Designed miniproteins, single chains, continued (5). Designs and how they scored, part 105

Each design is a single chain, and the fold is of that chain. pLDDT is the mean over its residues in the fold that is shown.

## One batch from the design tools (miniprotein)

Design m19634
Fold by ESMFold2-Fast:
Structure m19634 (fold): chain A 69 residues (1-69)
Amino acid sequence: SAQKIADDWLKATAPLLDSPEARKFAELLRDIIVNGLSEEEVVKKAKELGMSDDEIKAFLAYLNALKAL
């Protein structure tokens, strides 16, 4: 479910959310998802902020589940 995927994504990124950088990134990602910006740019910014490939994969799974609704 979308709720479970959202919870899993939040849990995966929770250690990074303690930093100001991670919180700002989360707000930007929310805006990007709402506005329908490209996944490619989101992945690029995630890598620039130091997110692991596994964390990026979890986030992409979350986005794909939302699109599949």
Scores: mean pLDDT 64

Design m19635
Fold by ESMFold2-Fast:
Structure m19635 (fold): chain A 77 residues (1-77)
Amino acid sequence: SEEERRRLERLMEELGLDRSLGPHLREAVDGVTDGITLNRRLPLVPGIDAERLNKLNEFAAENKIRLVDLLRGMGDL
């Protein structure tokens, strides 16, 4: 939704992630069905270090969404 897109844009700004990372995020989550594969791919995305990954997991947990769905939404901005 439009509101959801605005929330994701705000999250990306807080993490210092540029919208140009969209293709990298989409590639990292494309075909991913499990958390182990996702955790191995995410460090390859520019700007996603351990601290930012922890913040992403925290945001996903607080909003009751799957991390992969959060990242897919961010990649689709």
Scores: mean pLDDT 77

Design m19636
Fold by ESMFold2-Fast:
Order: C-alpha cells, then sequence, then structure tokens
Structure m19636 (fold): chain A 86 residues (1-86)
C-alpha cells in the first residue's frame, strides 16, 4: 500500500510532513498488502478564514475501493492530529 501526501500548504503541515506520513503508515502498514492502492492527501488553508480543508483522492482497483476509503479516513484523522498537536 502506498500513501502520497500531496500539497500540504499550511505551515504546520509543511513543517511536519514526515510526522503525518509516519502516523498514516503506522496505522495501515502490515494489516493488508493490496499493492495497488494509491492515496493522495491534500490539505489547504483558506483565506480570509483560517479554516483547514482536507481533500482525499485515491486510485485503486474496484476490489480495493473500500480499503482505500478506510485508509483515506485514517489519513485525514492522522493529518488533523499532527496539525493540532502542533
Amino acid sequence: MEVYIGALVHTVARANPERVGAAVTQGVRGSKDPGEIKITLTWSERFPATELAFSVSYSAPEKYQELADEVGKAAVEAARAAIEGW
């Protein structure tokens, strides 16, 4: 399984991309080996509000779409925790 952390535009996420990636990897690695799931997590800050917006996209064969959705949710939660942790 591969997780791509795409465009992290907020300063905190940019400073902590390894922390976000490590948290996601620890959450899913070894549980399944679909080999063909690619998940991209993008995170952006909006002006004038400093609201964080997350966008998750994934590419997976039909048989792995449910797993890709679950990993995408875990990725968003891991990213949010990493950002809120600092």
Scores: mean pLDDT 46

Design m19637
Fold by ESMFold2-Fast:
Structure m19637 (fold): chain A 75 residues (1-75)
Amino acid sequence: SANKIASLSDDEIRAFLTDQFIAAGMSPSQAQRAADQFVQTLRLIRKLYPDQAEVLRAMYINGLLRNIAAGRPLG
């Protein structure tokens, strides 16, 4: 569902991102690094901007959804 990824925890997003980046042609090492970096950015935003964290998280996740949709379905 369109809202599924937006409701995922940081750990769940990390796992999904790693899989999707590998499917998109990244090496496992590059995919894991990219996924970790994305999740750490979300965690940092949540800590630094609590009042804006929900909006920023939603925008980041929606951007990710668009990128994943351009690649392959999540099964």
Scores: mean pLDDT 69

Design m19638
Fold by ESMFold2-Fast:
Structure m19638 (fold): chain A 94 residues (1-94)
Amino acid sequence: MTKEAIEESARADIEALERAAAEAAALDATPSGRVGLAMLAMAAAVTAIEAAEAGLLEEAQRILEALRRLAEAVTDEETREVIRKQIELVERAL
């Protein structure tokens, strides 16, 4: 993947994570919302790891901080646990 493509994906993922954090209480109230939150966290973690591998450490760190904010906003423990696991994977790549 090109650095430009990773930077674009990182911007999109950060925006999506920040929106999800703002709406976390409504999203984690439904099974489909919880699945959506978990899938978003997993996709963002992949982008962060690819960013770290490409030397885009600032982009990787911004995604990591957005994931941490999402984990704090989510009230469903199972969904939060999935997000925390993604945070750990990103931290190991940095």
Scores: mean pLDDT 87

Design m19639
Fold by ESMFold2-Fast:
Structure m19639 (fold): chain A 100 residues (1-100)
Amino acid sequence: SMEEELKKAEETLEKILKEADEEEKELYKAVLEGDEEKIREFVKKLFGEEAVINPNLSEEQRELAALAMLVEYRKSKGGDGEEAEKALETVLRYKRLEKA
């Protein structure tokens, strides 16, 4: 069922947030709070480019952006980011269908 798949994906993302180190938690919090200066510094440090964040993102959009940044950061460290990416893609797919 779609509800069971979504719940499992949300549980996977929650586990990743609980197991996140201090640097990952700081990045997640910066994106969630819309701290443009901290986000810019993290993106430049991790990806070597300048980031432009849309200041008009809704709270839900900021939460999804924060999760996406955490997944990409974890992947860049050679970790288990693939499972996190699949979970995030599942959540995004079902959230898009709910709003359609």
Scores: mean pLDDT 69

Design m19640
Fold by ESMFold2-Fast:
Structure m19640 (fold): chain A 65 residues (1-65)
Amino acid sequence: MMMEEAERKVKERLEKLTGKKYDVRAEGDTIYVSGGSDVLETAGLALITIGLGFELGLSARVIQT
């Protein structure tokens, strides 16, 4: 229920797994992640973010940029 904690957890986990900082935002029941450089990185972010969202009881969306 604390969206700030969900955001911080996902952001920190992604940074540890990839070595990069991504934009992470939680709204309602959904976590949004953006900042992938190409299609492969975005696909990897989608898999990781969906897994983390499931762990936190939230839906996940990755924005292709």
Scores: mean pLDDT 74

Design m19641
Fold by ESMFold2-Fast:
Structure m19641 (fold): chain A 118 residues (1-118)
Amino acid sequence: SMLSPRQLQILYQKFIEYLDKAIDAIRAKDYETALKYLNLAKDYFNQVADGVLALAKQQNDEKAIAQVKAVTDKFNQAADKAKSLIKNKAAPEDQIKAVDEMKKSGEELKQIGLDLIK
């Protein structure tokens, strides 16, 4: 089925849940668990991005297509940085800051999706 507001909200809530679990693991210095939760969050982000991109394409909304691609690139950069900082055992505050950038990209993607579903 096509992405609905309810599906978008459920996928977004799972995305935030796993990022929060990653932050908790970072604070506990459980870096393997943190990486696991970041990968799960990325899977949910990708599901939202694919659904929002499909809606934008169906509506021939070139601006929304460009916005989804830009937010996805920004998210991937933040995710790669977060994973690198965790693997290198950087300061927890730097690791959390990178995860917060992933959260911001997810919120931007959610807003694009909500605007398209109206």
Scores: mean pLDDT 90

Design m19642
Fold by ESMFold2-Fast:
Structure m19642 (fold): chain A 77 residues (1-77)
Amino acid sequence: VVERTEEEGEKLIEAVKNKDWKTALEQARKMGELAAQDPQGTRPVVIRTFNKVLDLGLSDDQVNDLSLALQQGAAEA
């Protein structure tokens, strides 16, 4: 689960770099679903991924949208 979460996180970062916002939101939801399976093990990966995304210069609104998508994915799992 942790390794799979890292893979989805890298896809999220790549989508953000490519300005593919639809894919970025979809990847955030998938990370949320995986995080629900192992919340403790995936927490460091989620934090690291969001720190990298913040470094890409996203707006607060965009970061909030990604966070909401991740939370929705976790709730649906």
Scores: mean pLDDT 77

Design m19643
Fold by ESMFold2-Fast:
Structure m19643 (fold): chain A 78 residues (1-78)
Amino acid sequence: ESAYKQALAIYREIGDRHGEAIVLNNLGAVYFNQGRYDLAFEAYDQAAKIYEEIGDKSGAEKAAVNALKVAVNISVPK
């Protein structure tokens, strides 16, 4: 987790939007595996938006699908 956050900060500093999206997608997977669905959704959603901004339709679709899968888990009571 901390290594991904450090990578995210570096990519943001150098302006590597594609690198930001990749790291956010990876953070989403980490949070999902930890059962932190709210954080996983945020990370996947942010990754999808960045992929869409840079024209990576495939990346945007994959991240958006992951965000929807997380949202379904959040909406299920217990």
Scores: mean pLDDT 77

Design m19644
Fold by ESMFold2-Fast:
Structure m19644 (fold): chain A 82 residues (1-82)
Amino acid sequence: MEELREKLAELERKAEEAEAAGDLETAALHYMGAAGLAEQLGDLATAAEYLRRAADLAARAGKDDLAARLRARAEELAAQAA
């Protein structure tokens, strides 16, 4: 649990740094990684939030197909979290 939490915090920080630098594609990839770790921790609501953030960044980077897939996944995880 602690090791996964540490990796999640690292990915979140890297995503924020990439986003601040304008590297939207890299930021989206790091948020996708963070979502995967949040799922492993059983935090589906947080995983859905990361996937929504990644979808927005992917869309802004011109990755429309990826953005659509990430939004659909986020909605499914949010429904499971409810």
Scores: mean pLDDT 85

Design m19645
Fold by ESMFold2-Fast:
Structure m19645 (fold): chain A 87 residues (1-87)
Amino acid sequence: MSVEERAREAARIAEEGAKLTKEYEEKYKTDPSPETVAKLIGGKLRAIGGVVEAWLLVQRYPDSEEAKEALERAKKAAEEAGLKVEV
């Protein structure tokens, strides 16, 4: 897998996780079931994982603009979902 493909995948994973986090935080207000909690935790872990993977790509390939853009995109998505990942 190319650096560009890995960068796009990391950002996609973070964005999907952020979307799930926002969706299930809203659902939790009306349905605080164990199933909703599990989905919420899964969303948060996916969002954080995407940010960390993008950050690791920037550390390994500091000249990759795609990796830097992916990290910015992933961090923005996580932040919009109320998650702060300090990397």
Scores: mean pLDDT 86

Design m19646
Fold by ESMFold2-Fast:
Structure m19646 (fold): chain A 89 residues (1-89)
Amino acid sequence: AQTVVGNPVTTSSPQVTVTATLKESLPDTVIAVVELDSAGERTIQAAEIKAGETVTFTATSKSATSEVTMTFIAGGEILGQATATFTVT
């Protein structure tokens, strides 16, 4: 199937949506940080999050493979971190 090769097309609108939910209040302010690495471009978004609140981050992926990392920080301490690989089809 040598005729099914795709053209090199960069999609300007493929979006990675990451949702952060904090179930309980902590004594310190909690910050949710989302980092997207795509095609040599790094996008960082951060938002303060409160108990029972859900914050949604949207970032544009420009590569067939992109990595999203979400980190929760309070009082200068990392409470949790998760990383996921996003593939654009």
Scores: mean pLDDT 60

Design m19647
Fold by ESMFold2-Fast:
Structure m19647 (fold): chain A 92 residues (1-92)
Amino acid sequence: AAAEALIEAARLALEADRAEAAGDLERAAALREQARAHFAAAMAGLSAEQIAAIRAAIEAAAPEAQALVDAGDEEAAAQVVVDAVEAAARAL
């Protein structure tokens, strides 16, 4: 349940970023609100150790994501972070 909510939150956030890039600000706002709700639900069910593991996974992915941002590939950078969160969530 917590892992599923966290994966869904990450995917909704990525979809929101894509909607914003496409100029659909209303859809982006709605998707971000849904992502926040799923994230809040996931975090409420997680232990401090599980939260630390997810944070460590994001930190480990940060150099690759930053390199992609520096190269102008913001979508690939966002996907690297989403994949890291999904992998960490599945290990919970």
Scores: mean pLDDT 78

Design m19648
Fold by ESMFold2-Fast:
Structure m19648 (fold): chain A 65 residues (1-65)
Amino acid sequence: PELSKEEQRAALIERLRAEGLPQEVIDAVEAGKTEEAQELLALHAGIPEEERQLIEEQRAEEAAA
C-alpha cells in the first residue's frame, strides 16, 4: 500500500512536466523531497498565473532599479 505513494510521485512528476513547472519542483519530487515540492506547488497555487507573471516582472524591475 505504501507503494501507491511512490506511484503517486511518478504521476506527479509526469504532471509537473506536462504543466511546465520549474525544474526545482520536478527535481525536488524526483529527489524524494516531496515536502519541498509541495511547498513550491502551494506557492504556485496561491498565486494565479496572471498575477505570478506580474510579480515576476515587478521583482525584476525592482531588482534592476
Scores: mean pLDDT 62

Design m19649
Fold by ESMFold2-Fast:
Structure m19649 (fold): chain A 63 residues (1-63)
Amino acid sequence: DLRELLKKGLLEMGVPEEVIEKMEEYVDVANENRERALNGDEEARKIVLEAGKKYNELLDNLK
C-alpha cells in the first residue's frame, strides 16, 4: 500500500504523526468530494479546493 509506505517515510523523516494524520484527512476529503465537484457541485468544489490549500499550507509549515 503506497499510502502506508509514504506515511512510514514521513515518520522516518521526523514528521509528527498528527501532521501526517491531517495530511491524510485532507487527501481523503478531496478524494471523497472530487467526483461531485467534477459534476458541478459548488459545495464539493469548494471543499476540494480548501482541502488542497490546507494540505499545501501544512507542507509549508513542516519546513
Scores: mean pLDDT 78

Design m19650
Fold by ESMFold2-Fast:
Structure m19650 (fold): chain A 97 residues (1-97)
Amino acid sequence: SEQKKASELTGLSIRSIGSVQEFLIQGKRHADKGEPLEKAEEAKREALESIEELRKLGEEGKKLAEGNEKALEEAEKEFKEYEEKVKKEKEQKKKEE
């Protein structure tokens, strides 16, 4: 049914974006608190898997997958910029101690 297809698209899209957000949260926790990087890597893997499943769900799924892939790319950029900022701040603080 159309309702089941719409539900599957919505569920995978929400899961995909949730994994992108979790990647950024765990990445920032790694940078700030030394939490395991593997948690961020796992969230990224789940995001990529959900994006690929979304891509298989016809034209609407492909459009949502492209949007969520872009969101992941932006999250990766934000994580790299944040990690570099925190690294510089920690190095500066260590020199002042």
Scores: mean pLDDT 84

Design m19651
Fold by ESMFold2-Fast:
Structure m19651 (fold): chain A 88 residues (1-88)
Amino acid sequence: SPLMEEMRKIVEEMRKLSEQAKAAAKQGDLEKLEALGEKMRELLKRMMDIFKKIENPSLEDSILLFEAMALVVEVELLVDMLKKKEKE
């Protein structure tokens, strides 16, 4: 369905941003990491809005949403850790 195709594209974009976020975190680039985190939160919001339009979500639909949520949590934790390191 068009909604499922849009969800898959969003998750693929989020995976790419997650790899960039990990690289930024390893480099200590807090500004870039925060910008990537904001982009990923925006994409997750779009994911959730699409998911709400699916009357009977499949297990595969739910797995895509859970993956998107996990990627955002990972980047948020990287931001938090790097912020704490810069304050020391």
Scores: mean pLDDT 86

Design m19652
Fold by ESMFold2-Fast:
Structure m19652 (fold): chain A 68 residues (1-68)
Amino acid sequence: HHHMTDFYEGVLDWLERLSKHPAFAEEARRTLDRVRELIAEGKSYEEIKKFLGEEGRRMAENPPPRLL
């Protein structure tokens, strides 16, 4: 419904949901935490989007197996 912001928010929300899963929590949490730090530091939206695009894509296609 909105511009590139919709995609960015979608990826962030998706990562946050992944962090709830114990098997995927470590990886997703680490990526999410890093993104939050970048945002807090005032990094540009474009830089954060690029980072998320590469990391998010890899994690989406290669989710870790369930631990428990």
Scores: mean pLDDT 64

Design m19653
Fold by ESMFold2-Fast:
Structure m19653 (fold): chain A 68 residues (1-68)
Amino acid sequence: KEQEYANKVIGLTLRAIGAILEKDFEAARKDVEELRNLAEQARSEGLTDVADWAEKQAERLEKLIEEA
């Protein structure tokens, strides 16, 4: 189960990076929203490590969007 969340975090992060590189900031923001939703879901299930990781990825991506 934790591995399933980890795989989703990886996929969303890569998708968001691709969107940022193409300057599709609307798509990138949607991916960040999905990462935050995954973090909340993982945390509700007691999967703290993957939840913290997803939150960290979302925050890093938001900074990239704001600075682009």
Scores: mean pLDDT 83

Design m19654
Fold by ESMFold2-Fast:
Structure m19654 (fold): chain A 83 residues (1-83)
Amino acid sequence: DLQAQLEAAIAALPDEAAKAGLKAAKDGGTPERAVALELIAAAEGSRYTAELLVGAELTTEDKIFLAKALAKAIAAGVDEEAA
C-alpha cells in the first residue's frame, strides 16, 4: 500500500527523464531512496531540503509523504498556470 502510493506519485511526474530514471531504479533495487530523490530533484524549490532529509535516513512513510506532497504541488502549480 505504501509502495502503491509511491508509484502513484511517480506516475504524476511530468518529466519523462525522471520517470525513466525511476523505472530503472525500481527494477534494479533500493527504489525507495532512488525514487524519493528523483521526485524531489524534479522540483527545484525542494531539492536542497530533500538532500538534507535524505541524508538523515528517512523512513518509507516520510519518503512517500514527501513524494506525494511534491507531486501534488507540481500538479496544482500546472493547473494554476492554466488559469
Scores: mean pLDDT 49

Design m19655
Fold by ESMFold2-Fast:
Structure m19655 (fold): chain A 77 residues (1-77)
Amino acid sequence: MSISEDIANDIRYRGGAGLTKEEAELAKKALEGDKEAIHEFLKARGLPVKEDDTVADVEAAIDAREAEALARLRAER
């Protein structure tokens, strides 16, 4: 939905509901295609790091965390 997309865009750069400030800064660099930032972000998430890791893998990890954060907010309401 458009609301989720708007929230995801804010989270990716500012460390909103789904990410810490440090994770958001790493995610921003990883989304720019920095291989070291991609690897560091995936390691911080506890995921295995591979040379074929791409921006899409970082986006999937961010989206998964955002979905979990939104589900928790809905449950708390």
Scores: mean pLDDT 61

Design m19656
Fold by ESMFold2-Fast:
Structure m19656 (fold): chain A 116 residues (1-116)
Amino acid sequence: SLAEKIKAELKGKKYVFGDGTERTITDEELDTARGKLLALLDYISRHNVSKEELEKLAKEMGLSKGGILLLQAFHDGRLTREQLEEAIKLGEKEDPDLVEFYRELLARIDAGRAAA
């Protein structure tokens, strides 16, 4: 599938993590919510992807609603790549259940935007 191809493409590349370390992403890391988010962020940074195609790819990769909303916010230019990478890194170190945290963060960002 295209989702598997996207993951395989990222796996073959060195990635700079939020701590400044440069290394390849493992298969185990690619199967996490974080790994799937990073793979799609890498893909959309290199390809001109429509909002509809992005949503389809995120669903195919099994991303949560929070992950999909975060990717859509990034695509719309509402979040920086550096902010997203740092948030994912902090989450990986502190709590494995961060999908819920990202959902809450995105909901608050969207609520703040609606109030403005």
Scores: mean pLDDT 60

Design m19657
Fold by ESMFold2-Fast:
Structure m19657 (fold): chain A 77 residues (1-77)
Amino acid sequence: MKRLAEVEVTATVTDDGASVEVKGERPGRILEVSVSSTGNVKDEPVTTTAKGLAEEGPLRVTVANPRSGKTASAELE
């Protein structure tokens, strides 16, 4: 039977940067999750958290900063 793993993604966007953290009880298969800021990037970091299920295996998440165009990615094994 196919199994899904619960995954939590936390993306933080600053004025000139981006970072992303991925946590899961059991890693899912490669699932590209795109997380973008809601457009209000000021001096304070903006943090967005998304939860979902992914197939077993490594998970990759990418987040982009709309102000600087910089991206950050993280993988969960």
Scores: mean pLDDT 53

Design m19658
Fold by ESMFold2-Fast:
Structure m19658 (fold): chain A 72 residues (1-72)
Amino acid sequence: SYAEQIAAALAAGDAEKAQEYLTKLAKEEGKRLGIEVSDEDLEKGKQLVRRAVATDPQKAAEILRQQAKEAA
């Protein structure tokens, strides 16, 4: 899944790859929920990804994996 790919990219410190997968996930979820994802919302998400990689990429990846498990 894209969420797993985002978590893997975050753990690897690959902000570019994490941002690519985030964009794909947001567009697919937006389409599924009937919500149009704005460029502004995508940019905010990308900024959070860049900050996570710069601060604590391993912890960010663990949090994302845990949230994905709880959502299942």
Scores: mean pLDDT 77

Design m19659
Fold by ESMFold2-Fast:
Formats: C-alpha cells, structure tokens, sequence
Structure m19659 (fold): chain A 62 residues (1-62)
C-alpha cells in the first residue's frame, strides 16, 4: 500500500541521515529492488538522502 511505502521511505531517509548502517542493510536486503525503486521516488528530489538511497539501492539491493 502507499501508506506502507511512505513509512518505508521515511525509515530509509532517517537511516541515511543517521548513518544507521544496520537499518540500511536490513531494509535493502529484505525488500525487492522494484519496491525499493518505488520507495526512492517518495524521498524528496535533489536531496543528499535521495542520492544516497539511489546509490545504495543500485549497489546493495538484490
């Protein structure tokens, strides 16, 4: 659902801001890439957090 995607996007953004590598690894390893790409679209554009999320999904998502 959109609500679940928004919650996941916020959790991912906060984990990036806080350098919480444990949470980042968990999120990236437990969700399919296609879903993570949808989550990426919900993070504000032109922010360091969106760019970091893009790179992490590209490099760490299965």
Amino acid sequence: SMEELEKLAKELEEAIKNGDFKTLSRILQTHPRELLEKVLSLIPENTPEQEAARVLIETMAP
Scores: mean pLDDT 80

Design m19660
Fold by ESMFold2-Fast:
Structure m19660 (fold): chain A 76 residues (1-76)
Amino acid sequence: KIEEMLREKGLEEVGKEFVEELLPKAEEVRSQPKEVQQAFLEEVGREILEILEAALRLGYITEEEVELFREVLAKA
């Protein structure tokens, strides 16, 4: 699924669509309890890593870039 989208649309477009879908969900979750906000952030981080790993497999980014993003997400 993610690899197919990356092959058809490219990393930049897939990233834009992800952010556009994420923003209204983030706004809705902002009024929720901290537990719900934390679960949302964990799910978002997982999905971002999935996209990055697919992009790595397709040669759009490097292993070093994936590791950097993995570290940033772990601290968020």
Scores: mean pLDDT 75

Design m19661
Fold by ESMFold2-Fast:
Structure m19661 (fold): chain A 95 residues (1-95)
Amino acid sequence: ANSIIEQMFERAAIIAEKAGDDEAAELARKVAQRLASREEVRRLVDLLAKTADKLAKQGKNKEAAELYRTAAYLYRTLGDDERAAELFAKAKALE
């Protein structure tokens, strides 16, 4: 069954791919399938946060907010609640 979390990563993959980050798109799909290593999850977080910053600078606030929320969720999964809270705040500021 498709979960809301799986849909979140699928949307992040589409946004990243449209922004020119094919690596982030591939890693997001791998995380959605629960096949990613811890190192791959850390790599994805870095890529999503950077792509979100780029999209926010371009005025693509809705897409940037969605990538910030996805990266925040992953930071929480990695036990980094402080960075997760920072990215959730950035996402809310853009909505």
Scores: mean pLDDT 86

Design m19662
Fold by ESMFold2-Fast:
Structure m19662 (fold): chain A 66 residues (1-66)
Amino acid sequence: SAMEEAVKQFLMDELGLSESFATAFVASTKGSKEALARKLGIPQPGDPPGRYLSPELREKALAILE
């Protein structure tokens, strides 16, 4: 899907991941926006403090998932 291709491109361009890794990452979420958001490190309401994407990277990732 266009969203999956955009997430794959984000992983390669912003996080420096290989195309092979980015493809496997997206495939592992089975097209779920919620699973993609969690795996990208975007906090959900009620999530504890932890290691998440930087605010700038979160904004870019959320724009792709909209």
Scores: mean pLDDT 75

Design m19663
Fold by ESMFold2-Fast:
Structure m19663 (fold): chain A 92 residues (1-92)
Amino acid sequence: SEKLRKQAREHIELARQFGENGYPDQALYHLNDALGYAINLAASGDTEGALELLDELIETLRYLKELHPEYKDKVDDFIEDVELFKERAEEL
């Protein structure tokens, strides 16, 4: 739904800001919230909207990894989970 898309994008934007300001744990927290909204969007039948948000999540996670390379393993695990959900959503 429109509300889920807006909430997901708001959390992605907050994650970018926290990451840029040296708060990677807060950034990851907001990305987890955004993933939850993307999953709910897919469950509501908006697979295309969910896939767009999952792509934005992956790009933001890659950006966070560049800003905070010490978080590489944690971020890579998160990217793998998002990619797996994306693959499954594309098969619907």
Scores: mean pLDDT 87

Design m19664
Fold by ESMFold2-Fast:
Structure m19664 (fold): chain A 57 residues (1-57)
Amino acid sequence: SEVLEQMRRQMQRNVDVDAEATIATFEGLAKSSPLLRGTYETQAELVREVAEERRRR
């Protein structure tokens, strides 16, 4: 989706982002905001993917 593509670009621009802390934040938001759970869970997954790619490279 367009939103996921925009979020991926944002993550790529912020190379110094603390991925572990960011993932924990989104997972916490998913638990406290049921209406947006899917969105926050997807964000956490994207951060994991970006962090894993950065470790590989």
Scores: mean pLDDT 71

Design m19665
Fold by ESMFold2-Fast:
Structure m19665 (fold): chain A 94 residues (1-94)
Amino acid sequence: SPSKEEQLDQLLENLRKALLEAGVPEEVVEEFIERVRKIVFDKSLSVEEKRKRLLEEIEKLVEYLKTIHSEETVENIRLALLAAVQEIEEILKS
C-alpha cells in the first residue's frame, strides 16, 4: 500500500491537474498547491489546524476566481476543493 506521504502527493497532483483543466491560471495553481503542501506537511500543526488553514486558502482562491470565472464554474471548483480537504483529513487521520 502507498505511504501517507505518497497518497497526499498523488492527491495534490490530481488537484493541480483538475484546477488547470478547470481553467485556473498555471501561476495561481502552482502558488495555491505550494501553500497547501506546506500546510499538509507541517508537523507542528494538528489535523484540525491544518483543516482550518486549508479552508482559509480555499476561500482566498475562490474570491480570486470570482473575478475571472462564472458563478457556476467557481462553485464547481469550490466543491472539488472542499472534497479534496475531506480526503486530505481522512488520509492524515488514517
Scores: mean pLDDT 88

Design m19666
Fold by ESMFold2-Fast:
Parts: structure tokens; C-alpha cells; sequence
Structure m19666 (fold): chain A 90 residues (1-90)
């Protein structure tokens, strides 16, 4: 059976190609199998940030990633970007 990590790797590959719908589907499957995967939460934050401009969902995804791995620099950077975008929408 595909592992959570295999779904994360597929999701990241689709995200890098700009296929946000496929990225979302694979990352959702990864999180169904392992909701403690900080990388999957970070990549889900990237999907919300770039495809839907849903800055609240993006922020929440990055915060979850940081709760699981406080040293996750990619999630920290994404959180800063999502927070800046939320401020600009006010």
C-alpha cells in the first residue's frame, strides 16, 4: 500500500509543477494516513497560499506544521508570508 511519505512526495511533485488540484488530493491522502507529518502540513499551506489565496487556511496549515516541528524553516517562512497577506487584506 502507498505510504504517507509516498503521497507527500507525489503532492510536492505536483505542487512544483503548479498542479494544485493533484497536489491537494495527494497531500490530503498523506494527512489521512499520518496527520503528524509536518512536511505534509507545510505543503498543504503552500497549496492554500498559491492556488486559492486562502491565507487563513494557509496560516493554520503552517502553524500545525510548526507545532509538530518547531524547527521547520519552510513552514516559518510560509507563516510570515500568510500573515503579511492577511494584514494586506484588511
Amino acid sequence: MPTSQQYVDLGESYLQRGDYDSAYQYLSRALDLDPQNSRAWTLMGDVYLNSKQNYIASRNSYLRALQLDPQNERARQGLQISDQQIQLQR
Scores: mean pLDDT 85

Design m19667
Fold by ESMFold2-Fast:
Structure m19667 (fold): chain A 74 residues (1-74)
Amino acid sequence: MSAEELIDRAGEAINAGDYDTAVELLKEASEKAVGNRDLQLRIIGLILRLVGDGKYDAAREVAKAMNEADEKAK
């Protein structure tokens, strides 16, 4: 599954209230989106949606995965 497909499915999971699935999809998307700013901004948009829904632990877990993926690539 491409980073774009993972992000799209994560958005659908958030819309369905399936936050656990959304987090796992966004963690995988974060690893595949390294070096692609447009995809990283889309993931950040979904993190903000998680925050808006009051899912702070989920948002934090995705943000941590993005940071770890970027550091591992350097």
Scores: mean pLDDT 85

Design m19668
Fold by ESMFold2-Fast:
Structure m19668 (fold): chain A 86 residues (1-86)
Amino acid sequence: DKAWRVLAESFLKELESILELAERGIEAARELGDEEMVKKLEEYREELEEELEAEEMDEKEFVRAAVSLLLISSVAISLLKRKKKK
């Protein structure tokens, strides 16, 4: 059973949109003057990009990619929400 690979493939198809969200989050952090958050988001983005370039993703790599995406998405949404209120 390799059901997790089917999930990983579906996940990879959405990754371009999630990377775009990360870039928007980084830009929002820069506009808010939150240099520490910019640094953290760029670090998470780099980790995610490295995982995406793997030709074959194992279960541990998939879990790590999923955690990184959840962190990036949560932070980016929070930053965009703060920017929208200004």
Scores: mean pLDDT 66

